# Ledger of designs, part 41: designed miniproteins, single chains, continued (2)

Each design is a single chain, and the fold is of that chain. pLDDT is the mean over its residues in the fold that is shown.

## One batch from the design tools (miniprotein)

Design m5495
Fold by ESMFold2-Fast:
Structure m5495 (fold): chain A 79 residues (1-79)
Amino acid sequence: SKKEEMYKLVREALEYAAKGDREKAAEKVQEFYKLALETYGEEEAYKLTDVVVIEMIKVEEGEITVEEAFERFKKEVEK
């Protein structure tokens, strides 16, 4: 499903952020945004992508784990 693919892209982005691979993390965020745009439309895609970016920053700074960030993202997803 599109939701499973979005979750996969977010997890991969968070994992790259944890490794300090900013280029690969950004690529996964861009892929996520395109899929979210097609699925939810522009306003919701922007909101969800903003959540992903904020959670990635927290992972990169060592404030939370990849798993904690991913669970926080899931709580923000509608449908």
Scores: mean pLDDT 85

Design m5496
Fold by ESMFold2-Fast:
Structure m5496 (fold): chain A 69 residues (1-69)
Amino acid sequence: GHHLSQEELRELAEEYERKGREAEKAGDLDTAVHYYLAAAIAYSELEPTPEVREKQRRLVEKANELRRK
C-alpha cells in the first residue's frame, strides 16, 4: 500500500521473491506461485522503471510456468 516507503516496499518484494524461491526448492509449487505473484504485486506498486517492470514480468512468467507443471 501507499503507506510503505519505496525502500520498504522493495524490501518486501525481495523478501516475497526469496520465499518463492525457497518454496520452489522445497517442491511446494503452490506456495512458490503465491509468493512470486505477491512479489510481482509489490513491484507493481514501485515507481515503474524499466528494471521494476522487467522484474514484475519475470515473476508473473515464473508463476505461470510453475502453474502449468
Scores: mean pLDDT 83

Design m5497
Fold by ESMFold2-Fast:
Structure m5497 (fold): chain A 74 residues (1-74)
Amino acid sequence: MWSGKEAEITAQTLLGLDEEKAKEIGKIVEETGRRMEEVRREMREAGLPEEEIREATAKVGQEAVQKVNKIAKE
């Protein structure tokens, strides 16, 4: 899983973002990972197919990418 700490290190080291922005990105990635896990659990409990679960979690990931891009551009 993509961890918040890995995202923070990547943003700071490879993308050259400052510590504050890197930490915010790390928090978003970690929170997004938790939300994806929650969505997977709920959809599996509801008996939905794996393809539909993957699509739903991909949407959560897309939202996170948009949030990260806003922080990186500011």
Scores: mean pLDDT 75

Design m5498
Fold by ESMFold2-Fast:
Structure m5498 (fold): chain A 80 residues (1-80)
Amino acid sequence: MYLVSLEIRGPAPAAEMAAAVRAAAESVGATAHVGPQTKNLVLVGVEAPSEEQARAALAAVREAARKTGSEIVREVVRRL
């Protein structure tokens, strides 16, 4: 199991960013957990069964963030 911890900031409402990120992670078969949301900031944890799937989920999330004009301000990948 791998966990990708992300902090995402952008001009879009936090709920909209969270929904886009969740959809992106789930599109590659990963599970997204949405944490606290404030001031257009979202904390997201993405769980993946393999390192390859964790990398794919991270790439999908980066693309979703880019499309909403958002930036990943923190990114940590950890093996569980």
Scores: mean pLDDT 78

Design m5500
Fold by ESMFold2-Fast:
Structure m5500 (fold): chain A 79 residues (1-79)
Amino acid sequence: SAAERAAAEAAARAAAEAYRQALDDVKTNPGSPELWLRAGEAALAYYTALGRLAEDEGAHAWQASQDLARFTAAAEAAR
């Protein structure tokens, strides 16, 4: 429905903003493992929202997995 699509678009915009803020946080404090893990969580939420908007829940699963792994590795390096 139009209402469901509008909700999915709003969720995707909110997730994109949260991911942008999480990326800015790690740029200002790259030595914080917690901020890198938060960026990984934000990336997963963003790609999940994009999949819902595309009506294909798996559309971005591989990219989400790769970004999560990358941010987890960065968190380990920052310890």
Scores: mean pLDDT 82

Design m5501
Fold by ESMFold2-Fast:
Structure m5501 (fold): chain A 77 residues (1-77)
Amino acid sequence: AREVLEKIKKILKEIEELLKEYPSEELKKIYEEAKKIAKELLESGKVNASGEYIEKLLKELEELKKKAEELAEEIKK
């Protein structure tokens, strides 16, 4: 259970650091979307949501991290 919270914090931190290094409106939007999903995951944990629902939201967070990394690579070029 606590591992989910650690994973959420790690993903948010990684996206935040990408945004600091490559400030862009698109990266900012990805970061805001990630924060929204993270909030939903935290609220779901309080309400005893199903493991399948939590796993779905975690996958969405990981997809946003991948998009942020891909966008940062494009900006770097």
Scores: mean pLDDT 77

Design m5502
Fold by ESMFold2-Fast:
Structure m5502 (fold): chain A 56 residues (1-56)
Amino acid sequence: MSPEARAAYERGLELLAARRYEEAVAAFQKALDIDPEFEEAEKALALARGLVEAER
């Protein structure tokens, strides 16, 4: 796995923990842009998108 993809994914997890869901979506999307086979990032992106939709 690319170190850049992993860094973007880890940043996304930090943003999810901080409840910054829109920024987490961007971070996970960046991880997938670097490594399209990054299954964990794909699942995390789907979760983050759902959380954005749940927030008003």
Scores: mean pLDDT 82

Design m5503
Fold by ESMFold2-Fast:
Structure m5503 (fold): chain A 72 residues (1-72)
Amino acid sequence: HLEEGKKLFEEGKYEEAAKKFEEAIKEDPRNAEAWLNLGLAYAKLGKYEEADKAFVRAKLLDPSLEIPPVRK
């Protein structure tokens, strides 16, 4: 699901990408990369509050992850 979500994200299908990342998290809730990518998809959808929550979870799971800057 993570790889499918990344492909959808690259195609600009952010809602579908978010769903695939949510599925990846359901299978492995400690997958920091899935949380990071979910946050990126939410940011693209303008859901900045949801994006921030996902980024916080990703950072808690893997503090070495760099959160890319997202604009308002």
Scores: mean pLDDT 79

Design m5504
Fold by ESMFold2-Fast:
Structure m5504 (fold): chain A 68 residues (1-68)
Amino acid sequence: QEELEAELDRVIAKAEEAIKNGDLKTFEEYLKKARELLYQMEDPELQKRGRIRIAKLVVEYEKLKKKK
């Protein structure tokens, strides 16, 4: 569980960097990876926290798409 959390943190950080740089393709790749990591988590509280963080990234992604 802790290893999955650390990997999810890393992937989310990379997704945030991609959004900051306007790199939608790279963001989509990391978004898919983050969702895969959530599906591997057995702890529902860890899944809930991860889903909230991913939802925030999706909101920023949609804002960036509308801007362009």
Scores: mean pLDDT 77

Design m5505
Fold by ESMFold2-Fast:
Structure m5505 (fold): chain A 67 residues (1-67)
Amino acid sequence: PLVEVEVNPEYAGEVVQVLTKHGGRLLSVEGNRLVFEIPAENLEGLEEDLKKATNGKGGKYTVRPLP
């Protein structure tokens, strides 16, 4: 599935590291919005890791099915 994350630029590096750790492949960067493709089996714990990486200021997270 696709994972879209909208975060403050200060936390973008930490967010990229978390998504990459979960097997994520970066598809696009649009300002504060990052789009990754992540294997479904690697989604477990992703939201918790993103909250920790952003100190709770991570913005919005959305998971979408592949087109």
Scores: mean pLDDT 72

Design m5506
Fold by ESMFold2-Fast:
Structure m5506 (fold): chain A 82 residues (1-82)
Amino acid sequence: ELPEFTGISPEAREEARRLAEQAVKIAEDLLKKGYSPGAAIAAVAMWLLAQRLPTAPSLGISDEELDALLRQIVDWLEERFG
């Protein structure tokens, strides 16, 4: 189950679900290749941070809201795989 994103628009929540689904696929692929859970989570966290580039986020939300979403996804991945 994907985390519940509260205080965020339905459109931002849909994009958060998409990012979380991609993050899970990346983490699972890295685990399948023999990386540790910690290494997989770190790689996904770096990938998620890269989604802030370029200057205008593709999610149509504020940088503050995007940071909160990325933190929620990383925390959820740590609970799931750590």
Scores: mean pLDDT 68

Design m5507
Fold by ESMFold2-Fast:
Structure m5507 (fold): chain A 76 residues (1-76)
Amino acid sequence: SEVEELIAQLSDPDPRVRLHAALALGRIGDPRAAEPLARLMLEDPDERVRVAAALALSQMSHDPAVAALFRAAQAA
């Protein structure tokens, strides 16, 4: 599925691929991406990728579980 392929791309060695995958997952809004995106937001070496992951989680925060995860990640 597109979501599974995009989640795999969050681990790509190219930060441009990770950035585009994060933004695409935010637009799709599938909650399966929430934990991978939260990890990317906190741990990715590229600041633009971290910002893209934060934007994606923000876009998915209509889901209360995703909103709770995003709040917890921002407090860390």
Scores: mean pLDDT 86

Design m5508
Fold by ESMFold2-Fast:
Formats: structure tokens, sequence, C-alpha cells
Structure m5508 (fold): chain A 67 residues (1-67)
């Protein structure tokens, strides 16, 4: 399935970007979930990546308040 292949590629790229560009990682993970919404594995991985990227953003915001 081409949609599932693209979703997997987007999830891989999102994972690479979590620490470098967490906002972009969230966008890519959401796009992957949108392409394969009925695939529980893709959706679960996408949700996990979004939560991890949000964690990075929160850590960065907390660091800015101390600086």
Amino acid sequence: DEKRKKAEELLRKAEELIDKDPEKAIELALEAMRLAPDDKEIVNRGIGLVLRAIGVLFDRELAKKKA
C-alpha cells in the first residue's frame, strides 16, 4: 500500500527531527497518521512521536524561562 509506505517514511523522518526540529517532527507524524488512519501501528507510532516532540518543546520552553 503506497499510503502506508509514505506514512512509514514520514514517521522515520519525524523520529530523526524530534531533537533538531520538534515542530517539524509533529507535522510529519500527523501527516503520517492522516495517510494511514486505520493502521493502528502507524497511528500508535505517530502518537508516540508527537508526544516525544511535545516533551522536547516543553523542555526548551522551561530552559528559556531560566535563561
Scores: mean pLDDT 81

Design m5509
Fold by ESMFold2-Fast:
Structure m5509 (fold): chain A 68 residues (1-68)
Amino acid sequence: SSDQRLAGLRQAVIDHVRDLVLRGVPEEEIEEELERFARWLRSQGVPESQVEEIVREAREAAEEVRRE
């Protein structure tokens, strides 16, 4: 379903951003990647409120990994 697809996509973005932090990718490049993900999500018809939520959760996940 659409909801299951969005949940999976959200998790994939979060996991990808965590991986970028673990690989030592600079914060500036991670933010550029998040902007690229946001644009891609919008192009796929994902609602703006959900794009904002996914980006927020991805940023929080990145910060959590950086603190470890």
Scores: mean pLDDT 83

Design m5510
Fold by ESMFold2-Fast:
Structure m5510 (fold): chain A 56 residues (1-56)
Amino acid sequence: SELEKQLAPLSEEQKEVIRETAEKLREIGDLIDKLIEARKNNDYEEAKKIEEELKK
């Protein structure tokens, strides 16, 4: 992956920190995609639930 290529010159400790951060950002991205889908479907209850999750 592009991320692993960018990580190659870093120490193992630095790689782990970046991987953990990237995983958390990926989870946030998934929530944003679900929020967009809920909004498209006029599912305001689901959209509100996802928005509250994103605030944490």
Scores: mean pLDDT 78

Design m5511
Fold by ESMFold2-Fast:
Structure m5511 (fold): chain A 57 residues (1-57)
Amino acid sequence: EKIRKEIEEVEKEIEELRRREKEAEREGDDITAGVYAVSIAVLNTVKDILLERERKL
């Protein structure tokens, strides 16, 4: 249950960052878009760790 809550929070943050990444890309701000892409990759790693922990329960 607690792990599911954390996964939901991480997914919401990924969705928000992906929205901002697309906006930066549309405006031609490649540096800002790249920063969001890296942040999304880090959060996807966190989500994978949480999913792995849920799987082991």
Scores: mean pLDDT 82

Design m5512
Fold by ESMFold2-Fast:
Structure m5512 (fold): chain A 132 residues (1-132)
Amino acid sequence: NAEKTALKARALEDYVRASKLIEEMIKGAQELAEEAKDNPEVVEHLKKAIDYLKKSLEDMDKAMGAKTPEEARKYTEEAIKDLQEAIEHLQRAADLSTDPELRQKINELIEKAKEALELVKRAGDDYVAYLG
């Protein structure tokens, strides 16, 4: 039982850390969308990234509330897919940005998203192992 207690604890710690990073990215992307308001294509990709980041949080909440390994795996996979979609939209926003400072700030959000992605993967694996 000590092993399962450790798996659950690590999953919850990584989930909390990932959620905090995603919330910081949502706020950062919202601020950058306002900064980029004269560039509608950049704004649209930042807004899409925000939508996918929010979906990732919802799917992670469902994964961590799951009662079966199958349910936990399903919602973890959905959260991973949403984070990957957010990264693609952030990358497109960076590529369309003519301002080097704006591009650098978007790239910093991409690095946070990659860190959150690894935390979500580990949290999901540990929580699936805890349940099964």
Scores: mean pLDDT 91

Design m5513
Fold by ESMFold2-Fast:
Structure m5513 (fold): chain A 68 residues (1-68)
Amino acid sequence: TPSESERMYAETLAFFEEQARTMSVEELERVLAGLREVRAQAEAAGDAATAAFFDRLIALLEEILAEK
């Protein structure tokens, strides 16, 4: 059984996936740009867990963007 934290991460990713599928290409590109900035800040701060989360989210949204 996934931990509560792992379940929360999965639910958060699912929520963003649903939102991304309803967005235009332009809106998704803006969101991705913002997420890449936040990811870079987390990496610079040494927050590996936050950086890894945003890596997963960015990869998911990039796949959705490629399907549009």
Scores: mean pLDDT 80

Design m5515
Fold by ESMFold2-Fast:
Structure m5515 (fold): chain A 67 residues (1-67)
Amino acid sequence: MEEHIKKAKEHLAQGQAALAAGDRATAVDHYERAIVHLGKALLEDPDNEEIKKLLEEVATALGQARA
């Protein structure tokens, strides 16, 4: 679980950096990878509020980057 949360946070940070640089395609790729890791973490702890908040943040960022 913790390893998936760590990787998700790393991908979220990389996605945010790419988006700040104007690279939406790279940002989308990183956000999609973050969602995959958070999904795996959530399967192990479905009531974890940190995972749920990170999923909401990443999903919103992904939606905006794809707009």
Scores: mean pLDDT 82

Design m5516
Fold by ESMFold2-Fast:
Structure m5516 (fold): chain A 79 residues (1-79)
Amino acid sequence: MKYYRKGKVYLKKGDYEKAIEYFEQAIKENPDLPEAYYNLGKAYLKLGRYEEAVKYFEKAISLGNTDAEKLLEEARKKL
């Protein structure tokens, strides 16, 4: 998917705000994509936006991405 791949590129470059924009577009195209929610949570975590990070990691887990569990615990410790 076009937007998901662009989101990953910006996430890798450390441009977390642009990564978020592209992952939000990816979710709009496919709301059941756990990887997009997981990476959206990672971008919010990097920005210190822990409430949003928790929200998106919980959504990723609900869709079957158990890799989000460790980062969810990290984000919760910051609240």
Scores: mean pLDDT 86

Design m5517
Fold by ESMFold2-Fast:
Structure m5517 (fold): chain A 76 residues (1-76)
Amino acid sequence: SAEARRAAIEAGAAAGLAAIRAAVARIGGESEEVVREAEERARRAAEAARRAEEAAARGDAEAARRAAEEAEEAAR
């Protein structure tokens, strides 16, 4: 469904942004604690994005949306 695909794309975008933030923190010389926290957020967002893609592949729009919300929350 289009809704499930949209949720998976949104989840992927959130995970991508979190990964960029983690990379920026590391390259910018932030403290080890700040870098570790950013990398952990990126990892959690990526995991949620994978679940959103799996749900979308099954046509489960509700599960895909829940996983996208998890990815967005993890990316914060």
Scores: mean pLDDT 88

Design m5518
Fold by ESMFold2-Fast:
Structure m5518 (fold): chain A 65 residues (1-65)
Amino acid sequence: KKTIRVPAALTPEQAARAKEALDRFINGSEEEQTKAALELADIYREAGVVGRGAEGIPGPASKTV
């Protein structure tokens, strides 16, 4: 039904950073929570996971000129 597909879009480094940001979001202060939320959003947008801004994704890097 609703399948979450993140391993292919996130590198191990991005996943580790997202985990750290998520931990700060859950256990941090007000400012840390806000910063963590922004960092998570940035990581997911850079990875293209969000699916909201797929305007510039040509796929598997195939060049067609």
Scores: mean pLDDT 61

Design m5520
Fold by ESMFold2-Fast:
Structure m5520 (fold): chain A 88 residues (1-88)
Amino acid sequence: SHMEELQKRIEELMAKIKELLKEKGFDDSTIENILNAIKVILSKMTPEEAVEFLEKIVETLEKNKDKPVDYVRLEISNILAEAIKKIK
């Protein structure tokens, strides 16, 4: 079903984000903090909004793979902050 496809996509995107954060050189505690913040935001989104949000995070990580870790951390923080504004 459409809902099952969206749920599978969310799981795939979450796994991809974790992998990209590890490749970027974030430590395990920072990765856990980011993933937990994402999970809180996802709990307040529709599945379609969740997919769009996660795809934006993946795109940001892939686009900035050659940028410093601190720059990528700031970009992720900005994406999370903008998402929080939309779900208030």
Scores: mean pLDDT 87

Design m5521
Fold by ESMFold2-Fast:
Structure m5521 (fold): chain A 87 residues (1-87)
Amino acid sequence: MTDEEKAVSLILQAAKAYMDGDYEKAVKLFEEAIELAERAGNPRLVGQAYLLLADVYEKMGDKEKADSYYRKAEEAGMGETVRLRRG
């Protein structure tokens, strides 16, 4: 399994944990996915994982961390999607 394939698998697992309300598990899995996506050299996958991690922190009520990760997602090429979500 490539680092990119493993990152995608972790993003899917993290999204499931998020939907199940297990925010701590979702954060851990998204952080692992970001590291693998960076190693794979896939900036779009990095940006997507940052965007989803920001959504998790927003659900946890940590708006400062959510804003930080939205900014990281924007820097990784997800700027239009970030702007649409932030209003």
Scores: mean pLDDT 80

Design m5522
Fold by ESMFold2-Fast:
Structure m5522 (fold): chain A 80 residues (1-80)
Amino acid sequence: TLSPEEQAQLNEILQKVGEKEDEIVEAIDAGDLEKAAKLVEETIEWLKKQIPTLSPRIAALAQGLIDYYEGVLKKIKELL
């Protein structure tokens, strides 16, 4: 079970990533791959900045999200 502090960290990450995911999907649906790439890069950078402030368990989850979005970014750049 997550501590209250870990739950707060997780909720903040999921909310921010969810907001960015919606923007990324909107950009892709519009055919704006340059905007989609920028939004993915901003998401990766934001997550990297959070890592030092997070508990080890939540930091591991954030790293998994970084790895996922780095893969997404690579695919978008292959289409540009």
Scores: mean pLDDT 88

Design m5523
Fold by ESMFold2-Fast:
Structure m5523 (fold): chain A 98 residues (1-98)
Amino acid sequence: KKEEFDVELDGAVALIGAATLLVIARRTGSLSPEQIAKLEEAVDLLAEGINTRDPEKFREAAKLLRELAKESTDPEIKAFVENLAKRVEEIAERLEKL
């Protein structure tokens, strides 16, 4: 049906989620400089994955998000980032089937 559109939409939603957390974290100081750097790299990888349709870019982003989740002391941030990492990995799997 709309599998290609649905994958691109899910990718865009994941990018918006990661970018939103980055903006909030920069304003509130809720993440360390090292955590901010990982989130910035994940955002860049998500944007590149959407542009190139490369599932490996989504997998690289998911790996960084999982590392960020493990290092996070805030339970809401940890849960958000863990869920985001899972969604990003699902996007990579779906993209490989297109």
Scores: mean pLDDT 83

Design m5524
Fold by ESMFold2-Fast:
Structure m5524 (fold): chain A 62 residues (1-62)
Amino acid sequence: DAAVDYLTEKTGLSREEAANLVELLRQNGVAVTPEVIDYVAERLKAGEEVDIDELRALSEQL
């Protein structure tokens, strides 16, 4: 899964953690694009919480 690979590379999460997060995003109607993954990676690196509703809105614009 390219999204899992990209998220793992960007965040340093384990493949299992990245796969679980990607699945959570997909189950909540978030389009898993490179732009969404970059946003998630930036928030996680900053120690900020990822807001699923914000990501859904962002994925509609990207």
Scores: mean pLDDT 75

Design m5525
Fold by ESMFold2-Fast:
Formats: C-alpha cells, structure tokens, sequence
Structure m5525 (fold): chain A 66 residues (1-66)
C-alpha cells in the first residue's frame, strides 16, 4: 500500500539507509535491503509524481525509471 511504501522509506531514513524507488509503468517498487513494497497507481503519471514527491521529501530516496 501507499502507507507501507512511505513507512519503509521513513524506516530507511531513520537507519541511515538508501531507499531505491523503481518506476515501471504504473508500478512503484520501493527497495530497502531485502525489504520490498510495491504500489500500483491508476496511470504512469501518478506513479512518477509520487516517486518525485518521495525524493523531494526524503533525501535518502533515489528514483530509477525503467
């Protein structure tokens, strides 16, 4: 879920770890070590928008578009 994606990013930030945000079509996948959260959006624009908002708010987020 969206809430789980944000929670994983915030956990990574507290631990001084990178959160990798992969945008593939309508899908956003957040990876922190061995933990993975996937969120599917209505369209590709919404997925990209959310990934960019995460990057702006959390300095430990790196966005990778595929």
Amino acid sequence: SLEEAVALVEEAERMGKWALAFVTGKTLTIVVGDKVVTVTFENEEEARKFAEELKEKYPNVKVIET
Scores: mean pLDDT 85

Design m5526
Fold by ESMFold2-Fast:
Structure m5526 (fold): chain A 76 residues (1-76)
Amino acid sequence: MTEEEILARAKELIEKNPELAEEIRKKFEPLKTVEELEKKAKELIEKTPDDEKRKVITAVGILKSHELLEKKKKLE
């Protein structure tokens, strides 16, 4: 699976669950590094027994990780 395919699938999951995606994005917003994001995502996934919600958490995490990596490349 390519990076583009991963991002496309993540966007599709977010479009199907916009309210949940926004709540997760809000929780990830104060995070500045990929390491902090991974830690928070793992914590949320462990607390979430619902498979669909776990997929949305992963999808939002993927998009936020991509944003953080892009910011790092532009700044450095």
Scores: mean pLDDT 77

Design m5527
Fold by ESMFold2-Fast:
Structure m5527 (fold): chain A 74 residues (1-74)
Amino acid sequence: LTEKTIKTLEEMAKLYEEKADVYRAQGKDELASQYYRKAATLYEELARIYQLNGDTDKAEEYRKKAEEYRKRAE
């Protein structure tokens, strides 16, 4: 995986998170849940990538974000 790929995944996760927050604020709970799940999946993938690269602090940070957004999707 290239540095550019990691950056793209980080930007996509952030955009899905922001989109989910906007839908939640509008009362569109089903759409919000879908985008929180998308964000959580990308944060989980990022956690795995950083763990493989030896960046345990970033891996833990992204694991916590993945868990948080999975809970928000419920």
Scores: mean pLDDT 86

Design m5528
Fold by ESMFold2-Fast:
Structure m5528 (fold): chain A 67 residues (1-67)
Amino acid sequence: MTKEQGKLLAEKAREELDQGNFEQAKTLAIAAAKRGDTEGALEVAKELEKKGKKEYAKEVFEAVKKS
C-alpha cells in the first residue's frame, strides 16, 4: 500500500469532516496514516480538534505517531 492510497483516504476524510461526519473522518484519517499519508491524517486531526472533537483528534494523532 502506497502514500497515494493514503492521500485518497485523507481526501475522503476531509469530505466526511466537511459534511459533519466526524467519526467517519476520524476512521478514514487513521487509515490514511497507516497507509503512509501522515501529513494528510495530521491535517484532519488538527481540524477535528479545532471543531471540538478532541478525543477523535487524539486517536488520529496516536495513529500518526505509530506510522
Scores: mean pLDDT 82

Design m5529
Fold by ESMFold2-Fast:
Structure m5529 (fold): chain A 110 residues (1-110)
Amino acid sequence: SLVEEAEKGNAEAYLELGRKYLAQRKFDEAIKWYEKAIEIDPTNAEAYANLGWAYLEKGDYEKAIEYFQKAIEIDPNNPLAWYLLGEAYEKLGKTEEAEKYFQKSVEIAK
């Protein structure tokens, strides 16, 4: 819709702020801006993947899995999201599940 297109334009500024804070390892600030981005554009797979990464770095593996699953639901052709989902499962000691997702990452990368 026209409203969605206008909102998507606004979301890009929040995505840039999220990326900036994520690069600085300021995970709480990064999370804040990515959450604002997905409020405007809930179809942005990158925002969900980066939320997952921020939670992974904070050691919240269950929340990381939730966001990576959302990212691959929106964009299943993201090898990095599949790989990081595997990393989160490995951190939980779920080695067999982790290997499955690592294999998915390789398959999608071709």
Scores: mean pLDDT 85

Design m5530
Fold by ESMFold2-Fast:
Structure m5530 (fold): chain A 76 residues (1-76)
Amino acid sequence: SSEVEEVAKAASTGTEEGIEKLIEALKHPDEEVRVYAALLLGLIGDKRAVEALKEALKDPSKRVRTAADTALKQIE
């Protein structure tokens, strides 16, 4: 979907704007978008994502919670 494409584009930039867009995507209504955002933030390893990823550990989706946990382990 276009939303997944926007998340992938944000990750490819590696910029402050890209990181901010990925952090926003952690609250997206689409579960797949939230999963991708969490995984990409973990791969980037930027500490600015830590607080948002900790909130994602409370996500109703087990897939999102697992992705956020993995991401936090990669950053910390």
Scores: mean pLDDT 78

Design m5531
Fold by ESMFold2-Fast:
Order: sequence, then structure tokens, then C-alpha cells
Structure m5531 (fold): chain A 88 residues (1-88)
Amino acid sequence: SLAKMMRLAGEAALAALDGSPLEREAAISMVRIAGAVVVLIAEKQGRYELAKRIREATDRFVAAVRAGDREAAREALEELVRLAEEVD
């Protein structure tokens, strides 16, 4: 499922907050790819507002991870997983 893919990528990125800069950027790239896949599927379903919300939540997650803001990153991930469940 898209939600499980998003959860896996997001949890890896949260774990990478305690890791090296390379591990953190690799995990961010995986979340961006997962988000892009969910956006593409939502757009293919004609759900353009949902696709926009997924892009915005992905951007918030990436910004929070880069800032080291674990709480904001967790909140954005929970929103991303919920949005991905709507596309599933």
C-alpha cells in the first residue's frame, strides 16, 4: 500500500535524524520519491486537491527533518500517511 510505503520512508528519515548527514539526505530522498509516487497516483485518480495536500505535507516533512525538528517531522509524517491512505 502507498500508506505503508510512506510510513517506511518517513520512519527511516526520522531514524536518520540521529545518523550521518549522508544517511539523512538519502532518507529525505526516499520520502520525496514516495511522496511523488502518491501525488502521481492521486492526480491519475483526478484528486488534484489531495495531490496538492500531499505535496505540501511532503515539503513540510522535508523542511522539518532538515531543521532537526523531530516533533514537526512526526506531525507531517502522520499527515502524509493519512493522506496516502486516502489514495489507497
Scores: mean pLDDT 87

